# Ledger of designs, part 11: designed miniproteins, single chains, continued (3)

Each design is a single chain, and the fold is of that chain. pLDDT is the mean over its residues in the fold that is shown.

## One batch from the design tools (miniprotein)

Design m8355
Fold by ESMFold2-Fast:
Structure m8355 (fold): chain A 78 residues (1-78)
Amino acid sequence: AAEAELEARVERERAAWDPATTTREEKAELLTRLLAETLLLLDLDGEEFLEAVRENVSDPEFLRVVEEAVRRAEAARA
């Protein structure tokens, strides 16, 4: 199931991610990749997801991560 696959991906990425040695840029890249893969795995519409995030989140750094993740997911579908 998509949920089980998502949980497995999150756990795998978390295990590989060391907050003590990971730079801020590396953390942003990991989050961007994880979000893009999540959008593809769950077959979510990237633009609808981005609109929902913009309505509920005002953090510009997080919005940048989401925008890049949506861009990558949509590019992968093309």
Scores: mean pLDDT 72

Design m8356
Fold by ESMFold2-Fast:
Structure m8356 (fold): chain A 99 residues (1-99)
Amino acid sequence: SAQARVEELIARLEAAIEAGDYATAVRYIGELMPYLDEQEQRGAQGSAVEAALIGGGEAIELAAELLTPESIEQLRKLLPQADPERQEKLEELIRLAEK
């Protein structure tokens, strides 16, 4: 059932975060997206961005695939307020999302 799949994905997502595997966490967030409404999807996109900013590398690449034009514009608004390391990761995320 859809409920059982959502529960499985949430458990796997929590395990990935606990293990520090942020790339895998972003993959499970992406797999959850079809089960979410528009408001929940915006929250999930935010969670994917935060996971990507912690994990870097592959997590950034995977999170970029989950972003909408509206999400990208919100990230651009946050960019001037971030520290240099977070700015670099946000710029990479935006660049990949706009490809």
Scores: mean pLDDT 86

Design m8357
Fold by ESMFold2-Fast:
Structure m8357 (fold): chain A 76 residues (1-76)
Amino acid sequence: SSEDELLNKGQDLIDEGDALFKQGKLEEAIKKYDEAIALYRELVANSTDTRLKILALLYILSAEGNRLVAERLLEK
């Protein structure tokens, strides 16, 4: 489904963010996490599937957590 494609695209963006984070490219990693969060928030707003909404919310929490760690490292 198109919603499954959005879930997969968001996960790819998180994976790209994680790869950039491991390379020390923290600002670039944050941008990828922000892109994933925006995608999943759109899915939550537009989906009628409760299970997909819950899954998207869990991915948002994961990406926001990684984003926060990257921001804290940039403040040091």
Scores: mean pLDDT 87

Design m8358
Fold by ESMFold2-Fast:
Formats: structure tokens, sequence, C-alpha cells
Structure m8358 (fold): chain A 96 residues (1-96)
């Protein structure tokens, strides 16, 4: 529960939106159905994707930083996340 609360706060900070009571209720149902470990993993993945997309849109990430993130995710077996970061790096390089 503490891990989930930390991840929700980080997502709220990055996204700039507060979770509604409805969203919190649905999240509790999801935890009961799938277990806390799966929900923590899903939230961590969502947070990483949201951070990468927001930082890319705001111009905060360099192509080099995006490539480093992609390499890290490939080492961890998150190939889908790595592919997203590699694509974002190419798009940033085209704009600068």
Amino acid sequence: MEEIEKLLKEIEEVDGLKFSDYQIERLKAYVEKHGEEKVVKDLKNALDVIKAWKDYQEGKLTPEQLKELAERYRKEGFDDNAEIYEQLAKEVEKKK
C-alpha cells in the first residue's frame, strides 16, 4: 500500500492532475483482483511512460538522455519502454 501511495503521488506531480475518488475506488478494486505486486509494476510502467512523454514535450530531455533511458530499460527487459524512448530520441534530433 505504501509503494502504491508513493507512485500515485509521483504520477499526480508529473501529470498535474489529482486522482478522483472514482479513480481511487477503481484502483482498490484492481488491487483486490490482481494483487498489489502487479498493480505496483503497472503503475511504475505508467509513471515512466508519462514522465518520458511530458519531458519530451517540454524539451527537457536531450537525445542522449533518452538513449540512456532506452538502454537502461532494455537491460531490465522492458523492450516496449525502450522502443518508446528510442523513438522520442529520434524525434528530438529531428527538431534540433
Scores: mean pLDDT 70

Design m8359
Fold by ESMFold2-Fast:
Structure m8359 (fold): chain A 74 residues (1-74)
Amino acid sequence: DLAARVAALEADLAAAEAALEAHKDDPLGYTAGALRRIGVGIEAELIAREAEARGDDATAARARALAERAGASP
């Protein structure tokens, strides 16, 4: 279920954003949070493309919004 995967990635992005804020003065912790955010963005963009190919416009739009929030710009 692509919608369920998007929901899981939304939770992962929120956790990554919290980790980045918690570790803003710690380069190692900040790097781990940044890598997690990048991973969410990549997976969200792949899900958006798959949802669009299936005609699931709602899931595609949700996944694209998540990818943009994660900084996975084109």
Scores: mean pLDDT 79

Design m8360
Fold by ESMFold2-Fast:
Structure m8360 (fold): chain A 90 residues (1-90)
Amino acid sequence: MSSLRSLVASTLLIELGLNVQAAAERLGVSVSTISRYLSGETDVPQAVLEQLVELVQQQPDGEQRLQRAVERLQKLPEGDAAVELLLSFL
């Protein structure tokens, strides 16, 4: 089952338009590592979540993308906790 960190990471990758391969290249990790992060098999490191938030913030509409990420997370069963986690990196 996906952890809260996996849900946040997945949502941020969607807002960045990154697939697993592109995410692996951008974050400097293997494709299998990204896949394990997204599946919840391996905990997403705080530094990786911070890098994903920074990448979104570097976009011209970064605030709007982060708001969209929050709205997407709120629709999930774990939404409140996932939103709190995302906001902790802002």
Scores: mean pLDDT 81

Design m8361
Fold by ESMFold2-Fast:
Structure m8361 (fold): chain A 68 residues (1-68)
Amino acid sequence: MDEEKLKKLEEEAIKKARKVVKEKGLKLSDEQIRDVARKVALSKYDSGEDEVTEGDVKQPLEAVAKKL
């Protein structure tokens, strides 16, 4: 497993997730944001993708916020 690539995807996903939460005014904890971002990054890594978009994190974040 390329742990450096996965770590980079996780950091990018967390950064984009925090931006989406701020721009959309979602009431999510840092732990919820990190959990969503890590799951998105792992999914991208497993599919052989090298980039995480704001769209990739937006849908999961909105789904978690709706459950609150």
Scores: mean pLDDT 80

Design m8362
Fold by ESMFold2-Fast:
Formats: structure tokens, C-alpha cells, sequence
Structure m8362 (fold): chain A 69 residues (1-69)
């Protein structure tokens, strides 16, 4: 159900925004969206961190990526 996907994506994005570790975020994504989506999300977060993106921007980008997956 699309609403359930949006709710889970927002919840995971909020976890990152509130200071959850990368490992906690990736594990939660793997459980809800599967291992391939979790791998893509890890790569996205690491790339944005290397570019100096804010935690707020990274959380927003992650939420959008999970909704589109």
C-alpha cells in the first residue's frame, strides 16, 4: 500500500535526522524495503556526506529515494 511505504520512508528519514547511526538506518531499510534498496541508500548517504550535505538535506534525499524505490 502506497501510504504504508510513504509512512515507513518518512519514519526512516526522521531516524537519520534525529541522529540514528548509519548501521541502524541501513538495517531498518533492509527489513522494510529489502537488501538492494538498503545498499543504494547506504551509497546515497555516504556520497552526500562526502559532498558536505547537511543532515537535514541527507534525511530529505533518503526519504525521497525510499518512496521512489
Amino acid sequence: KKLEIVNEANKIAQMLYNGASLEEIVEQIARKFGEEVAKTARDLIEELQKKGASREFIATALGLELIEA
Scores: mean pLDDT 80

Design m8363
Fold by ESMFold2-Fast:
Structure m8363 (fold): chain A 89 residues (1-89)
Amino acid sequence: MVRVRVLVTRRGEVLEEREYEAPDKEEIERLFEEALERARELPEGEVLHVRLVTPEGVELELGGVGRGGAVSFEDQLALARKKFEEALA
């Protein structure tokens, strides 16, 4: 079973880590979108990362989104969604 891992970091330090079991692609997609919406509410300087963890324990980074960086938040969301589509293809 695939797991979705959500990390909140600040200056490279992990502040929060949660992992969710995802039995199917629909649940992975739901968890991913919930995480991205949560990222909008984080303080500036905090970055939310979403990773897929395969049954073999391999982690695939789907995206890191946060405010106050050189890349706009909306561009970061678009890149994260693109990586998600590629990872599940």
Scores: mean pLDDT 78

Design m8364
Fold by ESMFold2-Fast:
Structure m8364 (fold): chain A 59 residues (1-59)
Amino acid sequence: SAKEEAKRAEELKKRIDSSSLSESDKFVLLNSINTFYDKFGFVPKDVLDELEKRFEELE
């Protein structure tokens, strides 16, 4: 649901911001989230799943 996806996106943003990733990697991930919000008003589940995987692989 849109509520669950919004919560996941906010939690992912917090995790990215508090992580030890490079500023460049943080920028790319956060920009991806923000771009989907700008286009659709939410981040789709499949996109969130992929971004969460990328974040986990980079950390």
Scores: mean pLDDT 80

Design m8365
Fold by ESMFold2-Fast:
Formats: structure tokens, sequence, C-alpha cells
Structure m8365 (fold): chain A 86 residues (1-86)
């Protein structure tokens, strides 16, 4: 649908913003962008996109030294990756 298409496009934009912020070492901004991408991908039922965004979010938290939260996001990425492959 148009609504799902718009949400996927916005999620891709936030994913790109998050990657740029991450490359610049702006981990807080990267995490915010990736969280918005996750939300939009889930709303669009793009579970592959959600898994990618969760995986990137896990890496952000790993770089911030929060291994527990990084593991939580990694587990969510694996969950959504499994959903996407059904």
Amino acid sequence: SLDEDIKTALAEIYLAIGKLDFERGDYESAAEAYQKAVELFIEAKDYEGAATAYRNLAEVYRQMGDEEKAQEWENKAKEYEALAKR
C-alpha cells in the first residue's frame, strides 16, 4: 500500500542517517535514527529491513560499551530475520 511504501522509504532514509552518524562516531544520534528505522520497517511489515536496523543498533550499543543491550538488539535482529525468511 502507499502508506507501507512511504514508511519503507522513510525507514531507508533513517537507516542511511544512522549509518552516517555511526561513521562519524555520533552513537547517540545513530541509535535514535536506527530505532526510528526499526519502528517504520515493522509498521511497513518489512521484517528484513527491521532485522538490518536492529543489527546496526546492536553494533552502536557495542561501540558504546553496552554489551547487554547490544545482545538484546542482536537477538531481536535474529528474530526478525527468521520472520522475514518464512
Scores: mean pLDDT 89

Design m8366
Fold by ESMFold2-Fast:
Structure m8366 (fold): chain A 73 residues (1-73)
Amino acid sequence: SLDDYIEELMKEIVEEMEKVDSEVARKILEKYKDEIQELVDQLANTKDEKEKEKIKKKIEEVVEKIKEELKKA
């Protein structure tokens, strides 16, 4: 399900956040919050399977950027 997919991605972010100062982690997440929300909304409203795969790749790219910034913090 969409919820399970998002939960697994969030779990990866949370694991990296646990290793960083909470205020620094919050600032990094706020930087990407609007972009992630827009992509999640697009995924939830998309019916086409190929379009869903494109959106998922974009979500995964943003998650990777968040994880990299958290690791550098």
Scores: mean pLDDT 83

Design m8367
Fold by ESMFold2-Fast:
Structure m8367 (fold): chain A 82 residues (1-82)
Amino acid sequence: EEEKKKKIIEYIREKLKEAGVSDEEFEKYFKKEDIEELALEIALREAYEKDKEGTVKEAEPLEDDEEKVREFGKKKLEELLK
């Protein structure tokens, strides 16, 4: 289980670095106890940012539907691992 979290985090971290995100910012979230939530948030941010280029228009589901956000993040993370 921890190995999976590590892979996901490293994968996200690598993608964030390519996007130009500083290590300090990533470490700020990385230190959180909820590594899964951290990974989901990062994955969602990246997905939304990328989707913006493709004309994405969606309300902030993070505010109203936390569970939906988590499921969406999990799906994205799984796709990244594949």
Scores: mean pLDDT 53

Design m8368
Fold by ESMFold2-Fast:
Structure m8368 (fold): chain A 98 residues (1-98)
Amino acid sequence: SVAPRKFVISLVFDTSPEEFAKLVEAIREKAKQLGLTVASETERSVVLEGYFDSIEEAFEAAEKLNKWLEEQGFPPAKIVIADEEQSYHKEFKFTPSS
């Protein structure tokens, strides 16, 4: 087994800064519940960091965030996961369950 390594999960919203400002605090609190640390924020994005044993566990955290966004009725996010140790990136486009 590999020791836990750092993954970066970026949420980017195709929305106005004003609309994003209404969501960002709720996103911060949900990230904390999932064991993620807020690394940075912009007018339309939040970058989260966490330590996971595998990319699959990082994907599960991203999927939980996406499902929660859908449950809250928030706009969909472009979710990008980066693994600094393996120097690779994966981009998700989650389809809302309508």
Scores: mean pLDDT 76

Design m8369
Fold by ESMFold2-Fast:
Structure m8369 (fold): chain A 71 residues (1-71)
Amino acid sequence: MTAEQATKAGKLIKSKADEDGKVSAEDARKALLEAGFSQEEADKIVKRTTDEDGKISLEALERELVRLLLS
């Protein structure tokens, strides 16, 4: 994963986030694919960051992307 992919994904997801700073798992997956992540990588990130309501917070997503960049 590149820093450019993480930045692009973050921008796309922020554009789709609701008032609570959350995005649907499907919208997050689409944004990750648009940023150049593979389907498998997008699915793994979504599964790790999705809460019990099927939503992803921007904070949880940004934390996971930073973790992957440092791994």
Scores: mean pLDDT 77

Design m8370
Fold by ESMFold2-Fast:
Structure m8370 (fold): chain A 73 residues (1-73)
Amino acid sequence: SEEEMLELIDEMYEQLRKAIETLARHHGVSPEKYEEWLARLEELYNEMKQQMLSPSEIVARANEFLDELLAEL
């Protein structure tokens, strides 16, 4: 359902936010890069909420985002 999709999107957002905080802390990411990552997460969150995505598509987009952050380290 739409409600279950929104709940999954919110869960993925919280997990990615925690990942950003952990990666920034442990890898000494600059304040500017940290703010950039948070802004990109907000854009992803808003985009996912506006689209009718399946659970697999939501998870795939979240994983792609995390992979992009890891590639920047």
Scores: mean pLDDT 85

Design m8371
Fold by ESMFold2-Fast:
Structure m8371 (fold): chain A 94 residues (1-94)
Amino acid sequence: MLSREQLEAQIAALEKQLAATPEEDKDTIARIYLELAKLYYQLGDYKKAGEYLKKALELATSNEVRLEIETERGIFLIDAAVSGDEEALEAFAL
């Protein structure tokens, strides 16, 4: 539902937030990566969406954050499977 301009603006804002986040705030960084993955998915950039999902999972320390990431990944996989989008399926298979 967001326009391309709004998606790109949110991506830029999250990238700045990521650069300003301390390395020790791993769960915060993981959530930022998850939001980046969702925005790139909406842009149709499945490769970047998959890369950010993978980074989020690798960094997440709490079970709650890991569940949030796996839930979104599951949604992306179902959406890709229903649409028959092999590129999206490959990107989210990790």
Scores: mean pLDDT 82

Design m8372
Fold by ESMFold2-Fast:
Structure m8372 (fold): chain A 72 residues (1-72)
Amino acid sequence: SDLLDRLDEAVRREDAREAGELARKIGREGTVSQVIAAAIRLIERLLEGGGVRAAEEGLRSLTESLREVLKE
């Protein structure tokens, strides 16, 4: 997925703002499999210690967007 690849790149670059925006977009507009894939990739980056700040922001934004969808 283009969005997932862009999320991976944003996290690798430690671009927390872009990682957050992309994760939020995936949470709102993505398929269930894309959402699960995004969550797994973000968690893997946190466990690896690479791009931790961007991965944290991505996971926060993904969680917030999913909470918003659940209210609908």
Scores: mean pLDDT 83

Design m8373
Fold by ESMFold2-Fast:
Structure m8373 (fold): chain A 68 residues (1-68)
Amino acid sequence: YKSFAENLLKAAEVAESMGLTEEAERIRQVAEDLLKAYEAGDEDKVQSLKEEGIREDNRLREAAAERF
């Protein structure tokens, strides 16, 4: 789980380097919320945010493919 949030943060850094600023911000927000939910012990929120992170990562990959 924590490694998943770290992977999302790395994806956001790559997105920023490619000029995908809005996608990078959305992924960073999800990763931060996921880390906070984990620290709070909110398993339901962690699961929901993990699913949202997967969706945002997929959108990022799609946006990158369209631009490059």
Scores: mean pLDDT 77

Design m8374
Fold by ESMFold2-Fast:
Structure m8374 (fold): chain A 65 residues (1-65)
Amino acid sequence: SIDDYLKAIAAARDFEEALRYAEELAREFPLSDEVIEKMRAALRAAGFSEEQIEEIVEAALRAQE
């Protein structure tokens, strides 16, 4: 589920792990604005910088296209 991926992202130990979960989420589910904002919140909770958050969100959007 989307919630399971968001929990995995929030618990990610490093950038590569967070990126992998974000891309998996994007391939399985449509990225609405609400889901993107929840993804940003989960990444912020995991301790990533705003620059890292934007890189991961952009990668997820590319994986969906």
Scores: mean pLDDT 87

Design m8375
Fold by ESMFold2-Fast:
Structure m8375 (fold): chain A 93 residues (1-93)
Amino acid sequence: SSSVLDRLRRRSLESLRENNELKSKVDEIKSNIMKEANDESNKIMKEAKELAEKYPELRDKLLEEAKKKVEEIFKKAEDLTYEYSRKLGLESS
């Protein structure tokens, strides 16, 4: 049998633990999404650089187009990480 104060302390500690676990899950999901975005971005930039070396006259255009695609990938990744952060914050039960 616990006092009312002991129950309140346990509930507070449980809530803090649950919040830390949710934060850890959010950080893991964000890390995975950003890793995928980095991998795709690196592939696009590598292919663009290889084409730019083969066609120097088109280098600036190819690299600019690749940078725009990379920016779009990171924007989508950021939007997705925000959505998962919101969803997990609402599902904290």
Scores: mean pLDDT 77

Design m8376
Fold by ESMFold2-Fast:
Structure m8376 (fold): chain A 67 residues (1-67)
Amino acid sequence: MEIGRRALEVGVEAAKLNLETGDPIAKKAMEIASQAVRDYLENHAPDEEVEKKLKEAEKLLKKAKEK
């Protein structure tokens, strides 16, 4: 539950940043976070695998925010 919500929050933040700036790193973060949400909800992936993708998306989002 918690990890799926975090993935959704990261995806939303990255999508907003991509819409505002057109930053390809923000777009990449959005794509990875979206995949993490799909893995959690549709593919029933283990939390550990979702967390790995979420951490990658969080890292990219942080880089895009810092520019």
Scores: mean pLDDT 78

Design m8377
Fold by ESMFold2-Fast:
Structure m8377 (fold): chain A 65 residues (1-65)
Amino acid sequence: MKPLTPEQLKKVIELMKKLREAVAAGATDEEIDQLLAELSKYVSPEMVEIVRAQLRLDRALRAAA
């Protein structure tokens, strides 16, 4: 059935929200790395790297907008 428990999925969603809010607030790379380390408890290393790349892109798009 579900690959994650509802509680684990909720935690992943909360961490993704915190990561996007941190990028929007101009958080340091160290702060972002701390949140990504927390996310790595629930997702694969490959997914963590995809999220890191997506946050870098989001930061660049905000600078262009």
Scores: mean pLDDT 76

Design m8378
Fold by ESMFold2-Fast:
Structure m8378 (fold): chain A 81 residues (1-81)
Amino acid sequence: MLEEARRFVEETIRRLSERANRRIDELLAEARRSTREKRRELVVEAASFSMEMLGDIVRLLSLLKSGTPEEALEEARRVLE
């Protein structure tokens, strides 16, 4: 069970990273085409989104270490939403 949860979490992190990279690229592309003021706002938004993604990954890994496999699977499903 833990092995299955670990594989699912790894796949979830992979998918989350791909989705997050797409969103970050969109924000940065818009920032490059924007005014100075709007550019700062979009870069901050991209940074905040990156930090949120890292928080989700750390939480998933923590649940695999100290939580139950069921808790890790539930959090992985929540994060993919």
Scores: mean pLDDT 77

Design m8379
Fold by ESMFold2-Fast:
Structure m8379 (fold): chain A 80 residues (1-80)
Amino acid sequence: DVPPEDAELVKALEIYLKSNPQADEETRLRALTTLFHFGKKYRSAASAFPESYKILEGYVATYGSLPDPSIPPLTLNELP
């Protein structure tokens, strides 16, 4: 149920977060918030992209909470 363009963004976010773990905190939080929004919007997102959502789970384990849903999500054009 995840459309191809959103699936592409989820995979791009996974690559970004794995390659840039110490990158700009604002961009990292926006990436995590985008994964959270897709997980809420698409019931199959976590099962379709287990590695991507493992990163989000790592964030929750580290900081004790989900990303703030008011933080604006990222688009593909905003990733380096």
Scores: mean pLDDT 74

Design m8380
Fold by ESMFold2-Fast:
Structure m8380 (fold): chain A 71 residues (1-71)
Amino acid sequence: SIEEHLMGLTAYSCAYCRRVHYNLALALGAPPSEIIDRLNVLKKDQLDLDTVEKLIQDAKAGVKPPLLPLA
């Protein structure tokens, strides 16, 4: 479900696992507002702070959220 993948954004300690769940949430049509909320949680206990900040700013500006590279 969308919620399971959004929870995955904060549940995993590895960047790869979080990016997989982010991409799956987007593919399933997660609302941009919910993605922003989850990214704000990630910002404190990070993925990559720079990447997270850019994603938050892009989403707030109404830009379609991009898929994250799996690396």
Scores: mean pLDDT 63

Design m8381
Fold by ESMFold2-Fast:
Structure m8381 (fold): chain A 80 residues (1-80)
Amino acid sequence: NKERAEELIRKGDEAAAAGDNDKAIEYYREAARIAEEDPVENLDLLQRALFNLADLEPSKAIEYVGRMMRALADVVEKEL
């Protein structure tokens, strides 16, 4: 659900602005999961969520890069 993912990203942004990194991570993770259900429609939202997660959790950056690469591959495959 695109609207839910957008709302979760906004909540994550608010939490990050307040210095609540743990809460921001929770919101961004949920937004990324929802966006991954339809990467063709939600690629922009997925990128925003994963980029913010990589910034907040650099130790997991390789996981987030892998998830983005998989989403890009799925988008390319659906266009073929």
Scores: mean pLDDT 83

Design m8382
Fold by ESMFold2-Fast:
Structure m8382 (fold): chain A 61 residues (1-61)
Amino acid sequence: SSTVDQLKEMLKYAKEKGLEKAAKAIEELIKAIEDGASVEQISDLLQQVGQAMVQDIEAKR
């Protein structure tokens, strides 16, 4: 899907920028979507991606 393609681009960016926690969380989200996870499960994983990104960014400050 277009959503999975966008997430794969975000994953590439996260890896290139050294956002290690965000990259791991995005990989989990992509796998869940491809495995047919529910909207509720996807929402929870998306929140985890956001939290991981904040942690990675704060670690660089």
Scores: mean pLDDT 83

Design m8383
Fold by ESMFold2-Fast:
Structure m8383 (fold): chain A 86 residues (1-86)
Amino acid sequence: HMVELTVTLTAKPGVSPEEFAAAVADFERLAQSLRKEGIEVRLERLGPDTVRLHVRAKDEFDLGAAVLAIATLVASGAPVDIEFEE
């Protein structure tokens, strides 16, 4: 019954490791907020400039809410490129 989505975040060209670490910390705070709402979010570090978010929700509505929250954080100036994989 659970629905899942993978989101890959890659540092934009020229972003420092410190700037990327700060962006990852913002996504960790978002993940904590989403987990309080019953949406499972796990961060997986793939490398120094790449993090994968594993999102798991009870239904498409909750999954959509998580996608919107992630997209909003990126649109607010996070120095990352985003890729969604279902």
Scores: mean pLDDT 84

Design m8384
Fold by ESMFold2-Fast:
Structure m8384 (fold): chain A 87 residues (1-87)
Amino acid sequence: VEARIEELIARGLLREEERPDALEAARRLGADLEVVLEAALLEPAVLADPAKRAALLAAHRELRAAHPNASGLEAAVALGRRILALA
């Protein structure tokens, strides 16, 4: 997950200032956040696919539903919104 966050920063999809919040979200959500980040790092054609876009939206909703009281949830939601904005 940390490697995925660094990849997003390198691609300009996540700001360097957001790294601490993203790492906190990664520690809190683990595998759930990883699914969303992996989808976002696929080729642009995948994000243009309506089915892949729907899967990203579903994964983001699941993250929010699964971790409503989790520390770092706000950072995780912000990451998910940025990823979805790319789709």
Scores: mean pLDDT 62

Design m8385
Fold by ESMFold2-Fast:
Structure m8385 (fold): chain A 100 residues (1-100)
Amino acid sequence: SLEEKVELFIKSLELNGLEELAEKLRELSKLTKSEEIFQLVAMALIALEAGDYELALKLVKKAIELGASEELIKKLIDYAREKGAEKLAEEIEKYLKEKS
């Protein structure tokens, strides 16, 4: 099931010392309605943690195109700002407004 795949992936992050990322993904997983959106969000958070802001932006844009909720994307924007990725947060916010 999606729930089992989500929990297994999050536990894998925790076991590899990525506890902050695991906690954020667990929070955001509650707002994902499909496995595809969950995978895009998970990959976007990993890209953000790695400093690959171009990849993170592409993945978030694809999640929006697949129907990710405004609430989910807003939480991603807030997290990007908390991690110091202000320009990434601004680009995501701009894209979200253009799709509304």
Scores: mean pLDDT 84

Design m8386
Fold by ESMFold2-Fast:
Structure m8386 (fold): chain A 99 residues (1-99)
Amino acid sequence: ALKTLEELLRENRDTDGARALAYQLIGIIKKAKGAEGEEEILKELREFAKKYNLEPLLEEMEKVAEIEEDEKLREAVEELLERYREELEALYEKLLAEE
């Protein structure tokens, strides 16, 4: 999951790294729900959030990932970006800089 996140971010390098990271993380959570290995993926995400002190952001992303309506999902992501843009940008840079 995390290696896939880094690969996806490198392949889809966007002008807005915070937005790209938010959508990739939400996408991982959405794919994990109801799939085999859901608990392992969510555990990795939780440990990742603890490492970077982003536990509140992860909790909000998990709630956003429950939204099935595309329009409401986009609005919720924009609200996350308004609150956590600096944190997401810092995380995006760290992930791209990791070996």
Scores: mean pLDDT 73

Design m8387
Fold by ESMFold2-Fast:
Structure m8387 (fold): chain A 80 residues (1-80)
Amino acid sequence: SEKAKELAEAIYKGLKSEKDKDKRNEAAKNALKEFLRSQGIEVPDDASGGELGSLLYNELGLSAEEISEGIGEAVGKYNE
């Protein structure tokens, strides 16, 4: 879907801005928070990965498969 592609691009941009390999997971999580906020969704600064996934599903209508695909595509592209 278009939203899954937007999610993948947002995460990829967040990942490529972080040069420390050990901080990739935090960079991806922060990019996801910023993406949700850009869609008008209120996200706590301490939101867990599970809470972020729940917001993607409930607020943006993304399936678990679309969320997994978007994140996987962004991480795969970053690791190339």
Scores: mean pLDDT 76

Design m8388
Fold by ESMFold2-Fast:
Structure m8388 (fold): chain A 77 residues (1-77)
Amino acid sequence: MTPLEAQERFAERLRASPHPAAQEAGKLFLKSLEYDKQGDVQKSLEYAGKAQQVLASSPEALAIAERIAEEIEAEQA
């Protein structure tokens, strides 16, 4: 799995989460990755920052994101 594939998988699983804040953060991370693929570094960073702010506003969403990240890291090992 490439680093980009891992990031896409993380964002997609986060968006598929039942938690509204996790879903919103997942959508924002997917938008960030879309801009990164286009070479728009500034827009990519802007959307990643928005996603992080959404997660930081909800302890439950942050816990979901951390669990998904750990699962993806294990899949790369």
Scores: mean pLDDT 83

Design m8389
Fold by ESMFold2-Fast:
Structure m8389 (fold): chain A 88 residues (1-88)
Amino acid sequence: MGAEAKKKAIEYGEKGAKYGLKASDAAEKGNKEEAEKYIKKGEEYVKKGDEHAKKALDAGDMKGYLEGDIAVGVGRISVGVAKTILSK
């Protein structure tokens, strides 16, 4: 069902954002190994969120897809910021 896929996409997107923020904090503290672990975890959740957003689209839930894609996008940005901090 598209509504279930939307909820999962949002949940995974939010988890991606959470791990992206943790990765940024670790990177700013100079804890490179911890930052890399959180980046990997965030990327895994972003991937899962994207898969569930696409399932909502496949089920005909266009609005659910858009809401899920927004949440996944926030997660992707959060992880990307952490990667940028780490690459300095």
Scores: mean pLDDT 85

Design m8390
Fold by ESMFold2-Fast:
Structure m8390 (fold): chain A 65 residues (1-65)
Amino acid sequence: RSQNFYRSAQRSAQQGIAVDPSLSPEMRQLLDDSRRHSDQGDTQGTGRHMARTQLLLSRAQQQQS
């Protein structure tokens, strides 16, 4: 459900930036924007942003050398 999805997306985005800072600058900006949305209290906006960011993150990981 939405709660599980939201938490999973948030953890993936945070782990990506914290554990592997070598992510593309573009993806890092999207992750940072998601965190700012959450800090502003826009939970719904954060969820949408993280879903999009996670898609890009997964694609980058698939293309990893």
Scores: mean pLDDT 57

